# Designed miniproteins, single chains, continued (5), part 97

Each design is a single chain, and the fold is of that chain. pLDDT is the mean over its residues in the fold that is shown.

## One batch from the design tools (miniprotein)

Design m19368
Fold by ESMFold2-Fast:
Structure m19368 (fold): chain A 65 residues (1-65)
Amino acid sequence: MEAEIERKIESVVETLMEAYEMNPDMPIEELLALARASGDLLGFTEEQKKELLDRIKEAIEELRK
């Protein structure tokens, strides 16, 4: 079950990173709003949402170099 949750987090991060690549000026909060609107965050705990946010921030910083 933990591996499935990790895969779901990775999938959501991938989708949000795709959206960021299309509009790099978009705030992280807007990217998370898109994920919530699609229902991708349904069933995630607050701790898992924090992990997701941290991963997105790290990935964006890597893209900025």
Scores: mean pLDDT 70

Design m19369
Fold by ESMFold2-Fast:
Structure m19369 (fold): chain A 117 residues (1-117)
Amino acid sequence: MGLAAGWVPGPATPGDVVYALTGRTADALVSAAVYSDGSVVGQVTDLRTGTTTPASGTADLAAGTATLTAAESVPAADGTGTGTVTDLKTGQVAPATLTGSGATITVSWDAAKAVPS
């Protein structure tokens, strides 16, 4: 899983990619990069059709939450899913919960489990 070229990273704020976010619902795959400034860029793939939709949003790294808005509604992502947040520097992995509704996907994880102590 990876980000495709052509994704828009949201606001033009300098930041390093700190987390890789991956998740799935029953019928959708979510993949995103979380930046140190709280910007999130990624994609939602409908596993039933193979269609990939770009998504962007914001994260609260201290709270362990992120909200992604897809460029269009992805019904396959509706409902609750599970995933992981991986610290790209340390390789630490935290479990995450996804909730999708229309074009919006909310992700929650334990921030203390995704960062080095």
Scores: mean pLDDT 73

Design m19370
Fold by ESMFold2-Fast:
Structure m19370 (fold): chain A 64 residues (1-64)
Amino acid sequence: MPSFQELLDQLAGLYRKALENNNQEAINVIKKGQVEFHDKLLAGDYELAKQVIEKTIEEASKLL
């Protein structure tokens, strides 16, 4: 499985594509995922934080 950093790098790449394509739906999905990710980190739930990133990558990829 990808490392936590590799997942964050993948998400950053998808965010760049969303901005380049002016895909507002993908931008919104990624931003929502980032908020949920930070909420899980603040709660100390690193496993759920990782799952949020993975789900966000999947959903954003389907929109791009």
Scores: mean pLDDT 81

Design m19371
Fold by ESMFold2-Fast:
Structure m19371 (fold): chain A 65 residues (1-65)
Amino acid sequence: SLARLPQVVIDLTEHSAEEIEAMLEAVRAYLAGVDDSDAGLREQIARMLDPARQAALKARVRAVL
């Protein structure tokens, strides 16, 4: 679902301002109606949705509790 994509991608605790700007730009383009010519955006989004990074973040949150 697209509803969760921006929230999953945009995590301020794990990303630099530059990474966040890149993520926001890719997400905006994705949501604004990227249709057939989105190869570059798909690559960028795939990089941002790194499962290892997301797993590390979740483990970090658990450890802080």
Scores: mean pLDDT 54

Design m19372
Fold by ESMFold2-Fast:
Structure m19372 (fold): chain A 60 residues (1-60)
Amino acid sequence: RTPEERRALGRGLRAAREARGLSQADVARRAGVSPATVSAIERGRLDPSDETLERIRRAL
C-alpha cells in the first residue's frame, strides 16, 4: 500500500473503533495484536498484512 492508502486505511479503522466506543487496547486484545500495532496502523505508520487487517476488522 502507498503512504496515502495506509493513512486513509488508518483513519477509517479509527473512525469505526471510535463509533463503537472501543479503546485501542480493546481492539488489540480482540484482534490478537499489541496496542502499539493498532496505534501504528491507525496513524498510517505500519502497513498491516491482509490477515492482520481482517483480524482487526472482525474485532470492530
Scores: mean pLDDT 82

Design m19373
Fold by ESMFold2-Fast:
Formats: C-alpha cells, sequence, structure tokens
Structure m19373 (fold): chain A 67 residues (1-67)
C-alpha cells in the first residue's frame, strides 16, 4: 500500500533529513496523494543527494560571508 511505503520512506528521511520529512508531511496534509509524493521523493532524493555534496561547500561559503 502506498501509504505504508510512504511511512517507511518518511522514517528513513527523518534520520537523514528531518526538514524534508516535515515538508512531505505538510504536502500529505494538504491532500497530495501518497503515490504522487512517493514519486516526488524518489526523484528529489536522488537529485538532492547528488547536489548535497556540492551544495554543502557552497552553502558554508555563503554562511561565512553573512557572518
Amino acid sequence: EDEKKLKEVLEELKKKNPEHAKIIEERLKAGMKPSKILEQIEVSRYVAEKLREIGREIDEELARRKA
């Protein structure tokens, strides 16, 4: 069942990206279907993980400039 799969994915996301898990819960509360959320998570997780390694260094530099 899509809802069960979404719960399992959310549990893993809470450990790796609690902010992302909360956004997904907000979308579910707004009426987005679990199957559609799962599709978005699958695509977004792949992209986010690839960008995280690169973006983290950039974000740190930007944070230093604001300090």
Scores: mean pLDDT 69

Design m19374
Fold by ESMFold2-Fast:
Structure m19374 (fold): chain A 77 residues (1-77)
Amino acid sequence: MEGLEADFRREAEHDLRLAEELVEEAEKAVKEGNNVLAAQKLSAARLWLAIARLGGADEERLEEVEKKIKEVEEKIK
């Protein structure tokens, strides 16, 4: 059972990293003037952030990523 718990934590960390990468891609899209791509990347980032939260990823890092998502969303309004 210890292996299963470690695997869930590892997956949550991977999912959080995917959310972080998608936010970075969204920021790049905004800088390139592609707000449609940025919105798509942010939508995917929110999905992976939700999955990471369910998997028990670090709360401080989850809050940091959510803050970044909100900052980028404000730029594309």
Scores: mean pLDDT 81

Design m19375
Fold by ESMFold2-Fast:
Structure m19375 (fold): chain A 82 residues (1-82)
Amino acid sequence: DVARGDELLKQGLEAFRQGNFEEAERLFREAGREYERAGDYGSAGNAYRAAATAARRAGNDKLAAELQKRADELLEKAVRLA
């Protein structure tokens, strides 16, 4: 659901601005899942990229690397489907 993804992305951005990086990571990751379910791989990839940044700011470099890889895969998929 794109609308649900947009709402979660907005909540994640607010959490990130407040310095709540762990919460921002969870919200961005949930937004990415909603965009994937909707078939919007570009928005999904961008959401996972935001989640990777939030994970890194929270000190979880392993999770950040995993999320960045997922973001790259989704963005490549979006380009191939265009």
Scores: mean pLDDT 88

Design m19376
Fold by ESMFold2-Fast:
Structure m19376 (fold): chain A 91 residues (1-91)
Amino acid sequence: MIEVSVREEDGRIVVTVRLNSPRAGKMVLTAVTDKQDAVRGAEVGPGDTISLTLPKGTTLRSVRVTFFYTDEEGKIVRETFDFEVPEVRGL
């Protein structure tokens, strides 16, 4: 349902999340770091991506994605996904 990728670009960590679901809704991406958590929220549709670029010199510890959507009965559903980050070394 949710795909997360992490890459390094110009000494910065870029976290990208893709909504791999037929549902539209609101997505909140939280990057937990060694300094300050970075947060980005957006309204997303199927196949959309949201990206968050961390400042230089930050270490990414984990990623949390919260997705809010309306189900078939019209009820608001909240799903939270926690991702352990693979060790990303920029050389």
Scores: mean pLDDT 78

Design m19377
Fold by ESMFold2-Fast:
Structure m19377 (fold): chain A 100 residues (1-100)
Amino acid sequence: SAAQAAAIEAVYRRFQEALKPISDKFRKEMKNTSDPEKRKELIEKYEKEVKEKFAEVRREIEAELERRGVDPALAAAIRRQLEREEENIKKAIEAQLKLA
């Protein structure tokens, strides 16, 4: 439905906005760092910060769904998007670790 599509897009944008500063900082620091040991530390810090921010945003969204008594079908669509966002983050972290 249009309502489900809008809700999915809103969740996607919320994660993009929350994670963008972490990703932008990481990309800048990696571009300016050639030392392998320092690069490994940056990747480990990135993984930690991204996972912590994801968990924070996920908790906020789940709390909002519970408080608002959202329609079950809409809530299910949002939870499926949360699962997709989690998988995307896992794959992004794995890709960065392979480059270390």
Scores: mean pLDDT 83

Design m19378
Fold by ESMFold2-Fast:
Structure m19378 (fold): chain A 84 residues (1-84)
Amino acid sequence: DMEALREALQQGLEAVEELIRQAKEALEKGDYKEAIKLAQQALEFARALREIAEAHGLEELARRAQELAREAERLLKEAKEGEE
């Protein structure tokens, strides 16, 4: 069911957005280790969602997952630089 797949991917993207929000909050608090962990989780999840969306021709969802993956990568870099 393609509609059920779209809904599941949309829920997954919302979960990635929440992980990104939590990673930003950890960065603001100076909790670099937690920020790294959350950003890594967000990146891994976003990459998995992108691959599933691409496999099923869901271009808009794949694009959104890729944008979230890029945001997670930026946060991960910032958190790692802050830990030094």
Scores: mean pLDDT 89

Design m19379
Fold by ESMFold2-Fast:
Structure m19379 (fold): chain A 85 residues (1-85)
Amino acid sequence: SPMEELLRLAAEIERLAKEAMAALEAGDVAKAREKVERMKRLLEEMKALLESSDLSPEQRAFAEQLIARAEATVEHLEKQIKEAE
């Protein structure tokens, strides 16, 4: 289902975020950047899936919240990467 795919993408983004944070803690800024770029690609896939999917209003609102949280995480990590450079 579209919701199962959105949840899988959100979980993968969360996993990549943890890997990016671990890379930053280890001083591996290049690895953190690689993980964030992968998160951004998955985020675009989530947005495309939301646009192409027939979701209930409740499912759409939930999916929009997942996307907003993922965007906030990407923005936070990009800021930390910039400060580490």
Scores: mean pLDDT 89

Design m19380
Fold by ESMFold2-Fast:
Parts: structure tokens; C-alpha cells; sequence
Structure m19380 (fold): chain A 76 residues (1-76)
């Protein structure tokens, strides 16, 4: 009953929805942690965030965010 064309469009919509979800996760993390960051750390954070949105590798992004946040904590 469902055509292959329907499945292709559905896959595109899922991929777009996943990117929006990833962007939402990034925005939530950014809201909490971004105000604590230096301009240089913000650039690193944004680069890590964009890579996570593009590839979905939040494990890597989380590890990199943790490194930035640990750096901030040591600069008390």
C-alpha cells in the first residue's frame, strides 16, 4: 500500500527531524554552559556542537564539552 517514493520522503523527514532534535539538545547545553565560556572556548564549543548535529556523535561531543568545562573550572 505504501510506495517506495513515500518511504524515501519519510526517510528525508526523519533525517530533518533528527537534525532539529540534535539542534535542540545543543541549544539546551549551550543555554546552561555557554555563559561560563571564554570567546575561544565558545568557538570550540560551537564547532563540536555543529559536528554533533551533522553526524549525531553526541558521545564524542559530550567528552569534548567535558574537557572545555573542566578547563573553565580550573581557571577559578
Amino acid sequence: HMSEEFFEKYEEEINEGLKLIRQGIVNSVKKIHYPKLTPEQKEKFDKISQEAIDNGNFKKATEEYKKILEEVEKEK
Scores: mean pLDDT 76

Design m19381
Fold by ESMFold2-Fast:
Structure m19381 (fold): chain A 95 residues (1-95)
Amino acid sequence: SLIEEAAKELAEEIEKNAEKPLSEEEIKEIEEALKYLEEKFKDITEPGERRAAVLSMLLTKAYEILKKKGKTYKMNKEAYEKALELSRKVYAELE
C-alpha cells in the first residue's frame, strides 16, 4: 500500500540521517503514524492546508518516534525535501 511504501521510504531517509538501520518494529511505528495522520486530516477540504498539515505532522512524528527509541533525529535539507515529496505523493494518491 502507499502508506507502507511511504513509511519505508521515510525510514530509509531517517536511516541515512541517523547512520543506523531501523528495525521492522520502528518501521511499523512510522507506518502507524502515517495512517493516523491520514485519518486525522480526512475532513480537511482545502488541498494546500491538507498537504501542509500532513508534511508538518509527518516530520514531527518521525522525530517523536526516533526520540522515543533513544535516537537523535536531525532535520537536514535532503530529509525535508524527501518528506515534502512523500507528503505530496500520499495526498495526490488519496484524492
Scores: mean pLDDT 64

Design m19382
Fold by ESMFold2-Fast:
Structure m19382 (fold): chain A 79 residues (1-79)
Amino acid sequence: SRELLLRAIGLAIRAIGLAFEARRLGVEEAERLARRALEYALQAMRYASQGDDELAEEYIRRAEELLDRAEALIREARA
């Protein structure tokens, strides 16, 4: 659970950073994906802190998927 909590915290930090970068670059879709990923990361933190590792892993997976999509859009916009 502690390991999942730390992973979820890392995803929340990544989501905040990507949301700021997306907003700066005007990539509205990436900003929306990063903000949604932050919501999932916060839910993962909640479940990890409660010892619900299965739900924590599910929300971590969802957050990672959205962050990967947001990062791809940001990379495309920078090209």
Scores: mean pLDDT 90

Design m19383
Fold by ESMFold2-Fast:
Structure m19383 (fold): chain A 82 residues (1-82)
Amino acid sequence: MAPTPEQLAAAAKAISRYLKENDLEIVAAKGEVKDGTYRVYVKARNLKTGEEEYFVVEVNADGSVTVRPATEEEKAALDAAM
């Protein structure tokens, strides 16, 4: 199922803000929709240290946005998909 235009806009805004606030560049991203929630798994690289960071942005059906660290399983799955 495709995310709504509102979920796409909210996720893009949240990702852009997080990247800028943490001096990160995007390396890879994978989006999915499950039970009305749009979830984006992001692999990023720190522009100053070169270290990799993995985070997840979730946009719920009610429009609420959460940014959280990726789990070890989510990191492995994203790396396997690249």
Scores: mean pLDDT 82

Design m19384
Fold by ESMFold2-Fast:
Structure m19384 (fold): chain A 77 residues (1-77)
Amino acid sequence: MPKTAKIPFTVTAPRRLVLRATGRVHVEILDAAGNVVFEADLEDGEEAEVDLPPGDYTLVVTPLSPDSDVTFSLRAL
């Protein structure tokens, strides 16, 4: 992704968010009030996991290298 992406999502029950990077990315998760509840810098092939209580969130992805991308999924706990 060549520009910062903002991806809204809703968690209806406790979930684990799993993020996997291709290239280098900076990731942030904001709650409904705009507080940063998680942030990380990910290198190519790295994964980050964060457990989220129910709520409305925004995933913010900032590419730090050319041709970087992020795959993400919500998993049951």
Scores: mean pLDDT 81

Design m19385
Fold by ESMFold2-Fast:
Structure m19385 (fold): chain A 71 residues (1-71)
Amino acid sequence: SIMDYSLELNEKIGEMVKQKAPIEEIEKVIEEGNKKVRDLLVKEYGLDREEVEKRLEESKKSILEKVKKVL
């Protein structure tokens, strides 16, 4: 489910932050995660692909800004 996926992604990002991983690696993890969320929302919930991609891109930027504050 999308909730299970979100928990897994958050745990992975948290671990990467603890390990002081490069911001570029964290961004790649978020991007791969967003692809799975996009496919789930489009295929299972019938949401518009372009609209979902725009919102996920904005979410990624917000997460990266927060991550930069703690690295």
Scores: mean pLDDT 78

Design m19386
Fold by ESMFold2-Fast:
Structure m19386 (fold): chain A 74 residues (1-74)
Amino acid sequence: APSPEDRGVHAGLGRLSPELLTGVRAGDEAAIAEARALFVAAYRAEGVPEERARRLADELLDRLTRGEEVDIAA
C-alpha cells in the first residue's frame, strides 16, 4: 500500500478545484494559502502529524509553483 504521505498527496491534489490549482501554478498567494490548508488537512487525515503535514504541504506547493512535474492521476 502507498505510504500515508503518498496517500495524503493524492487526496490533497484530488481535492484541489481547477481554479485553485490554476492560482497555485500562477503563484497567487491567496490560492497558495488555501491549497496549503487543504494539503495539511489531507496529510493529517492519513495520519501524518501536523508538523510533518505542514512541511510536506510546503514542499508540494514549492514543486507546483516552480513548475515541477508532480505525478498526479490525469
Scores: mean pLDDT 77

Design m19387
Fold by ESMFold2-Fast:
Structure m19387 (fold): chain A 86 residues (1-86)
Amino acid sequence: SPPRVLSDEEFIEELKRLIDEALEALKAQGKEVEIRIVVVETEEQRKEFEKLMKEAQKEYETNNKIIIPVAAPSEEMKKEIEKYLK
């Protein structure tokens, strides 16, 4: 039988599992991995996120560490994302 279509909850749980697996794989390579969640409700916060994206790219290119930038549309969504990353 073909795999069934996942529900929204099942999709989120599977996404969390895939993120956890990816983080473990990166750690196994001896790389420092940092997840940084930035709220992007205001123009100033969006500019901060853009700076983080550039910082993440530079750190990756210099083989220093891996920064995974995550944009949250609100403080409430940031807390939900943090809940799924634990």
Scores: mean pLDDT 72

Design m19388
Fold by ESMFold2-Fast:
Structure m19388 (fold): chain A 96 residues (1-96)
Amino acid sequence: GEAQLEQLIKEFDRYLANKVIQFYAESQVMSVADVQAYRDQMVQDLQQRVQDIINRGRSMGLSEQQIDRLKKIMQKGIEAFRSVGDDYILDKLEAD
């Protein structure tokens, strides 16, 4: 039920947080083009994790309303990651 939905949200949030930390750590030594490619690869990894979490939620018996809520929360997380990446790339371009 709701407890399982909450657990899946927390799992995604932890995964996203780890990706943000990794992006900042590894992008420090990259060119702008490499950072762009790396950000795009991380977005693909996040999209794959979204699909895996949705499939698990369906298998756990979450309702379509709960799946829709889960999708919206995870999509907002990915959009936030894209924005952080875009800001970082712009700052790096301004420094060059």
Scores: mean pLDDT 85

Design m19389
Fold by ESMFold2-Fast:
Structure m19389 (fold): chain A 82 residues (1-82)
Amino acid sequence: SSMKEELLRELEEQLDALEFSEEFKKKVLELVEKKLPTEKDLTKLKLRVDVLLGLAAIMLSLGYSKEEVEKKILELLEKELE
């Protein structure tokens, strides 16, 4: 249980560091929390999320709006965590 709590805490800290909206942060955390009961490899789950957050950072650096980035990343994360 503590490993799941640590993953969620680390993710929250990463989302705060990237200065995403509270609504986006909430939706990302909810999607990850929903996946946790069925996920066998927490390290692989975190890596998948980290890759998408890396893509978000790249898109922001390329001049995409925060709103466009948040929408795209939520779409990709929702599909990945099905």
Scores: mean pLDDT 82

Design m19390
Fold by ESMFold2-Fast:
Structure m19390 (fold): chain A 65 residues (1-65)
Amino acid sequence: PSPEEKQEIAERAKELLADEELRARLDATQLSMLHEASRLKPEDDVSEEVVKRLREFLEELEKQR
């Protein structure tokens, strides 16, 4: 995955974490995944599969807003 893709995921996750109404609806597993996504750095050695999974997770949460 590109550094830009990793940064976009982290920024989107941080925006979702700032949404207090959304956070109140999330379970502990979803919150954990969202925090992990928000910590993603452009230089992180992460697989394409992990980035795809995080992107799909973020898209699902964004649909619920």
Scores: mean pLDDT 78

Design m19391
Fold by ESMFold2-Fast:
Structure m19391 (fold): chain A 71 residues (1-71)
Amino acid sequence: SLDELLREFERLLEEMRKLAESTPDPQLKQNLLTILDRMRASVEANPEDAGLIESLIASLRDLIREEQKRL
């Protein structure tokens, strides 16, 4: 359901935000936080676009995976 997609998006967004906040590279941290803010803004502008939310969930999973490899 759309509500389940929105909850999963918010869960992953907060997980990625915590990883970004723990990043020792200040430039990478700022870039990641900017990306996360843009993702939130996209969902707020298109709250019923399930396809967009699913694509952003996939992007968040990729970002989390890449950041975990870097740690």
Scores: mean pLDDT 87

Design m19392
Fold by ESMFold2-Fast:
Structure m19392 (fold): chain A 81 residues (1-81)
Amino acid sequence: MIEELQREAEAAKQQANDAKSTVAALEVLREAAREKGESYARAYQQLNAEISYEDARAQAEALEARYAALTAEYQALVAAA
């Protein structure tokens, strides 16, 4: 039971980190647009072909919420033991 929750929490953490990494990459490209607008537009379009910025943010938020919930559940079980 605890091992299953820990495994799910680790998976959720990895997925949340991957989603946050995508959002961070898009934010870095947006900052670069102030110096290299065309390069930013090309890089953003290429990355956005795999996942939209809005979808990446929504997924990151949902996965972070899931990880937080699983962590809270794990901590509650450890405290109750």
Scores: mean pLDDT 69

Design m19393
Fold by ESMFold2-Fast:
Structure m19393 (fold): chain A 68 residues (1-68)
Amino acid sequence: SALREYAARLSAEAGLPLPSDEEIAEALEVLQRSLAQAPKAREAGRKAGGEGEAKAEELIALLRAMLA
């Protein structure tokens, strides 16, 4: 997918290995669970103008799209 190609290019430019689909799926699950189990952190992000929550949702959507 275009998102995987973009991630591969960024990894190459940074000199870092591109994570596997399995590693991305595991990271996505951990991130979703962390957000679900940290309601205080989510509320603090919302109090700060919702930027943190919006960025977390954007990251989750991006990781899910990379797995598709």
Scores: mean pLDDT 64

Design m19394
Fold by ESMFold2-Fast:
Structure m19394 (fold): chain A 76 residues (1-76)
Amino acid sequence: MERLEKLRAENAALLEKMSSANSLQDLPAEDREPAAALLREIARIIAEELVEQGKMTPEQAAELVAAAEAEVAAEL
C-alpha cells in the first residue's frame, strides 16, 4: 500500500483538516473539491490494491469506488 501512504504524505495538511471535519461541508469552500478528489483517489487506490491482492473482484472494486463517488457527491 505504498501508493496510499505516498498520497497521504503528499496531502497531510488537507487530511488533517478532513480528520477534524464531520463532513465536506465543514471544510472551507476552497478545500471541499480538493478533499472530494482526495477521497475518490483514496477509494480508487484501496479498491485497486484489494483486487491485486485477490481480496476483491474487479466488479466489487467498481462498486466500492461508485459508492465512494456517490457519498462524496451527496456531501457537496
Scores: mean pLDDT 77

Design m19395
Fold by ESMFold2-Fast:
Structure m19395 (fold): chain A 85 residues (1-85)
Amino acid sequence: ADLALAEEYNRKALEYLGKALEAIAAGDSAAAREYAALAREYGLRSVEAYAAALARTDPEAAAAVLAAGRAHLDALEAALLAAAA
C-alpha cells in the first residue's frame, strides 16, 4: 500500500515538475513558482510514503532516506525558484 502510494505521489511530483519547467521556459514566473511548490509537496509525500514502507524492515534506513529526500527536494525547489526569478 505505502509503495503504491509513493509511486502515485512520485508521478504527480514529476507531472508538476514538468509544468514548472514549461512555465520557466515560457517566462511565467508565477506559474513556475506554483508548480515548483506542488512538485516539492508531492515529492515529499512520495518520500514519506516510501520511508514508511521501508521503516517496517529497516527504521534507520527509512530515517536516512527521509532526511536525504527532504534535503534533495528543498534543493530542487530552490533551483526552480531561482530559474523562475
Scores: mean pLDDT 86

Design m19396
Fold by ESMFold2-Fast:
Structure m19396 (fold): chain A 75 residues (1-75)
Amino acid sequence: SEEEKLIEEVKKLVDETLEYVREALRRGEEPDVERLTELTKKIAEKLSQLPEEKRKEIMEEALKRVKEILEELAA
């Protein structure tokens, strides 16, 4: 379905964004703000096309992964 395709595209963009940030921070580099803004904009645009319940699920999973990355970097 179109909804399932959007969910897959959002998950891919979130994964790409988180991996980019994680890798930059691991190397002691600051992530590029312009690239983060572009990626975040694309994620927001696709999320706006999904039902509220699906947006909440995706965002909660993304926040959990952010927490895991921050905990890994703090160790």
Scores: mean pLDDT 81

Design m19397
Fold by ESMFold2-Fast:
Structure m19397 (fold): chain A 76 residues (1-76)
Amino acid sequence: LLKEGEEYLKQGKYDEALEKFKKALEEARRRGDEYGVALSLFYLGEVYKKKGDERAWDYFTEAVRILLPLAVEAAL
C-alpha cells in the first residue's frame, strides 16, 4: 500500500495515491502500528501539499505528534 501510493505520487496520480495511503493508514490503525500510522499520515500530507490543499499541514502535524514521544523518552 505505501509503496503503491509512492508510485502513484511519483506519476502525479494524486487521487490514486490518496486511496492507497488512506488504506495504509486504516491497516496501520487496525494493527496498532503507530509508526505505520505516522508514516501514512505524512504521505497523505505530501499528496495534499502537491494538490495545493491546506489540509497537508494537519496531516504533517499529526504525524509529528505521534513520533514526538520517542524524543521525549530519550531526553528524560
Scores: mean pLDDT 77

Design m19398
Fold by ESMFold2-Fast:
Structure m19398 (fold): chain A 125 residues (1-125)
Amino acid sequence: RPSIVELLEDEAFLRRAAELARELRERYNASEEELDTLIAIAILVQLAEVDPESALEIVLRVMEQLNAPEEVKERLAELIRARDYEGFADTLVELFRSLSEEQRQAFVSLIPPDVLERIRALMEA
């Protein structure tokens, strides 16, 4: 099973994340200012599909850092275990839209800048 670092270097993984980010941008009518947050969400969704155990660990850690309610953490864990990736993405988008700009920036900062730039480039291709 590849590590998260190896997945973030995998072109197929990054391309799928870019496709998901485009879909999320269209579905949620997202602004340019939301783009980096949607890319970070797309990475988590793709990670949940490829490696649900690692995705669960990361999501719970991120939710704890953001002081998310216990009910939200339980809901996200349930959606990953159920392989409900659409529900997982929907829940994350609604959560992040309710958070402060500082909390959103803290989340986005967890993604390496070069990965974020690569996915933005793939979205434009």
Scores: mean pLDDT 83

Design m19399
Fold by ESMFold2-Fast:
Structure m19399 (fold): chain A 79 residues (1-79)
Amino acid sequence: SDEEFAQQMVERAERLAAEAREAIRQGDLLSAEIHLGMLRLIHGVTSLLAKKTKNPALEEAAKRIDRIIEEVDRMLAEA
């Protein structure tokens, strides 16, 4: 279902963000940038599906993933 897909995309984004934060902590900024790129790809797909379906779960997932991206991007910029 769209609701299950939305949940899976959020869970995947949270995992990628955790990996990006760990990479930043270890000084592996290249790995962090790669994970940020993957987060942006997931956001792009989720946002496209949200617009096509107008499903509230996908819209909320896209907004949540966007906030995760902003947090990781800020942490990387401060590193």
Scores: mean pLDDT 90

Design m19400
Fold by ESMFold2-Fast:
Structure m19400 (fold): chain A 99 residues (1-99)
Amino acid sequence: SEWQAQVEAFRARAEELAAAGAPESEVVELLREFLRWAAKAAGVPEEKTEEFLAAFDEALSTEPKPEDKRQFIPAALAEAIANATAPEELVKKLEELLK
């Protein structure tokens, strides 16, 4: 239930930013904060969390933008978030994607 509550809070904030016409960079920063929270909840050391965020930043600069202009995150990461049911599951998927 805590995972679902945090995902819903993240989605609500992202929708508020989009409705307000906020720049893509603000949605990306919100996503980084969510990923930091998930890593901490999963018991990931801070050093590894920063490695995941660095790899995420690289993926954002190299991956083509989605066709849906409201979706500002890499497709693989969006799928991992949508399919994860716990912080530990998301972290495992990120480790597999960002190797």
Scores: mean pLDDT 70

Design m19401
Fold by ESMFold2-Fast:
Structure m19401 (fold): chain A 86 residues (1-86)
Amino acid sequence: MEEEERENQVREIAMRALVRGESIATVVEELRALGVRISRAEAKEIMIELLTEYLLHRRNRDDPSAISEPALIAEARAEAEKIVAP
């Protein structure tokens, strides 16, 4: 239960930052204000993972097989990395 609450808070703050074009530092500081301690490296990875998931689902909504396709996952992740950590 505590892990789910923490994970949900991290995802919400990270997604909000991504939508607003805010930095990794902003995510770290907002989570710290909520009592969640993460490093900048962890925040970066979470933002990349969350954006990758968002892009993958957004583009492949009508094709469930695409979620497991390594090439599509890799492409979405590469785009997410360029946005979060250019």
Scores: mean pLDDT 74

Design m19402
Fold by ESMFold2-Fast:
Structure m19402 (fold): chain A 113 residues (1-113)
Amino acid sequence: VKELLEEAIERVREILEELGVPEKVIEAVVRLLEAVANEDLASALKAFEELKKILREELKLSDEVVEKVLELLSEAASHILKAAKSKDEEEAKKHLEKAVEKVEEAARLIKEA
């Protein structure tokens, strides 16, 4: 299932680039999802805090938008973790589809703000 996780994270990168999300945000999102896929909680928390700072300080998004984006990315991370723990490839694929969907929603909020 590792290859399936890597393909999903690469698809996330492509979607974020296509939607015009800033490179720093893309890199932080990818780091978050990779850390979660590897069950590295310390690296995941660090990437999440980095994302929060970029969204607030560099992009100057409102607190409401930042909170919604972080909630969607938290849900995406939860689905990545469930996929990583899945023994069934079809179950893993369903969780990865949900993770990509949540990241795309977060990206649209960033672009509209």
Scores: mean pLDDT 84

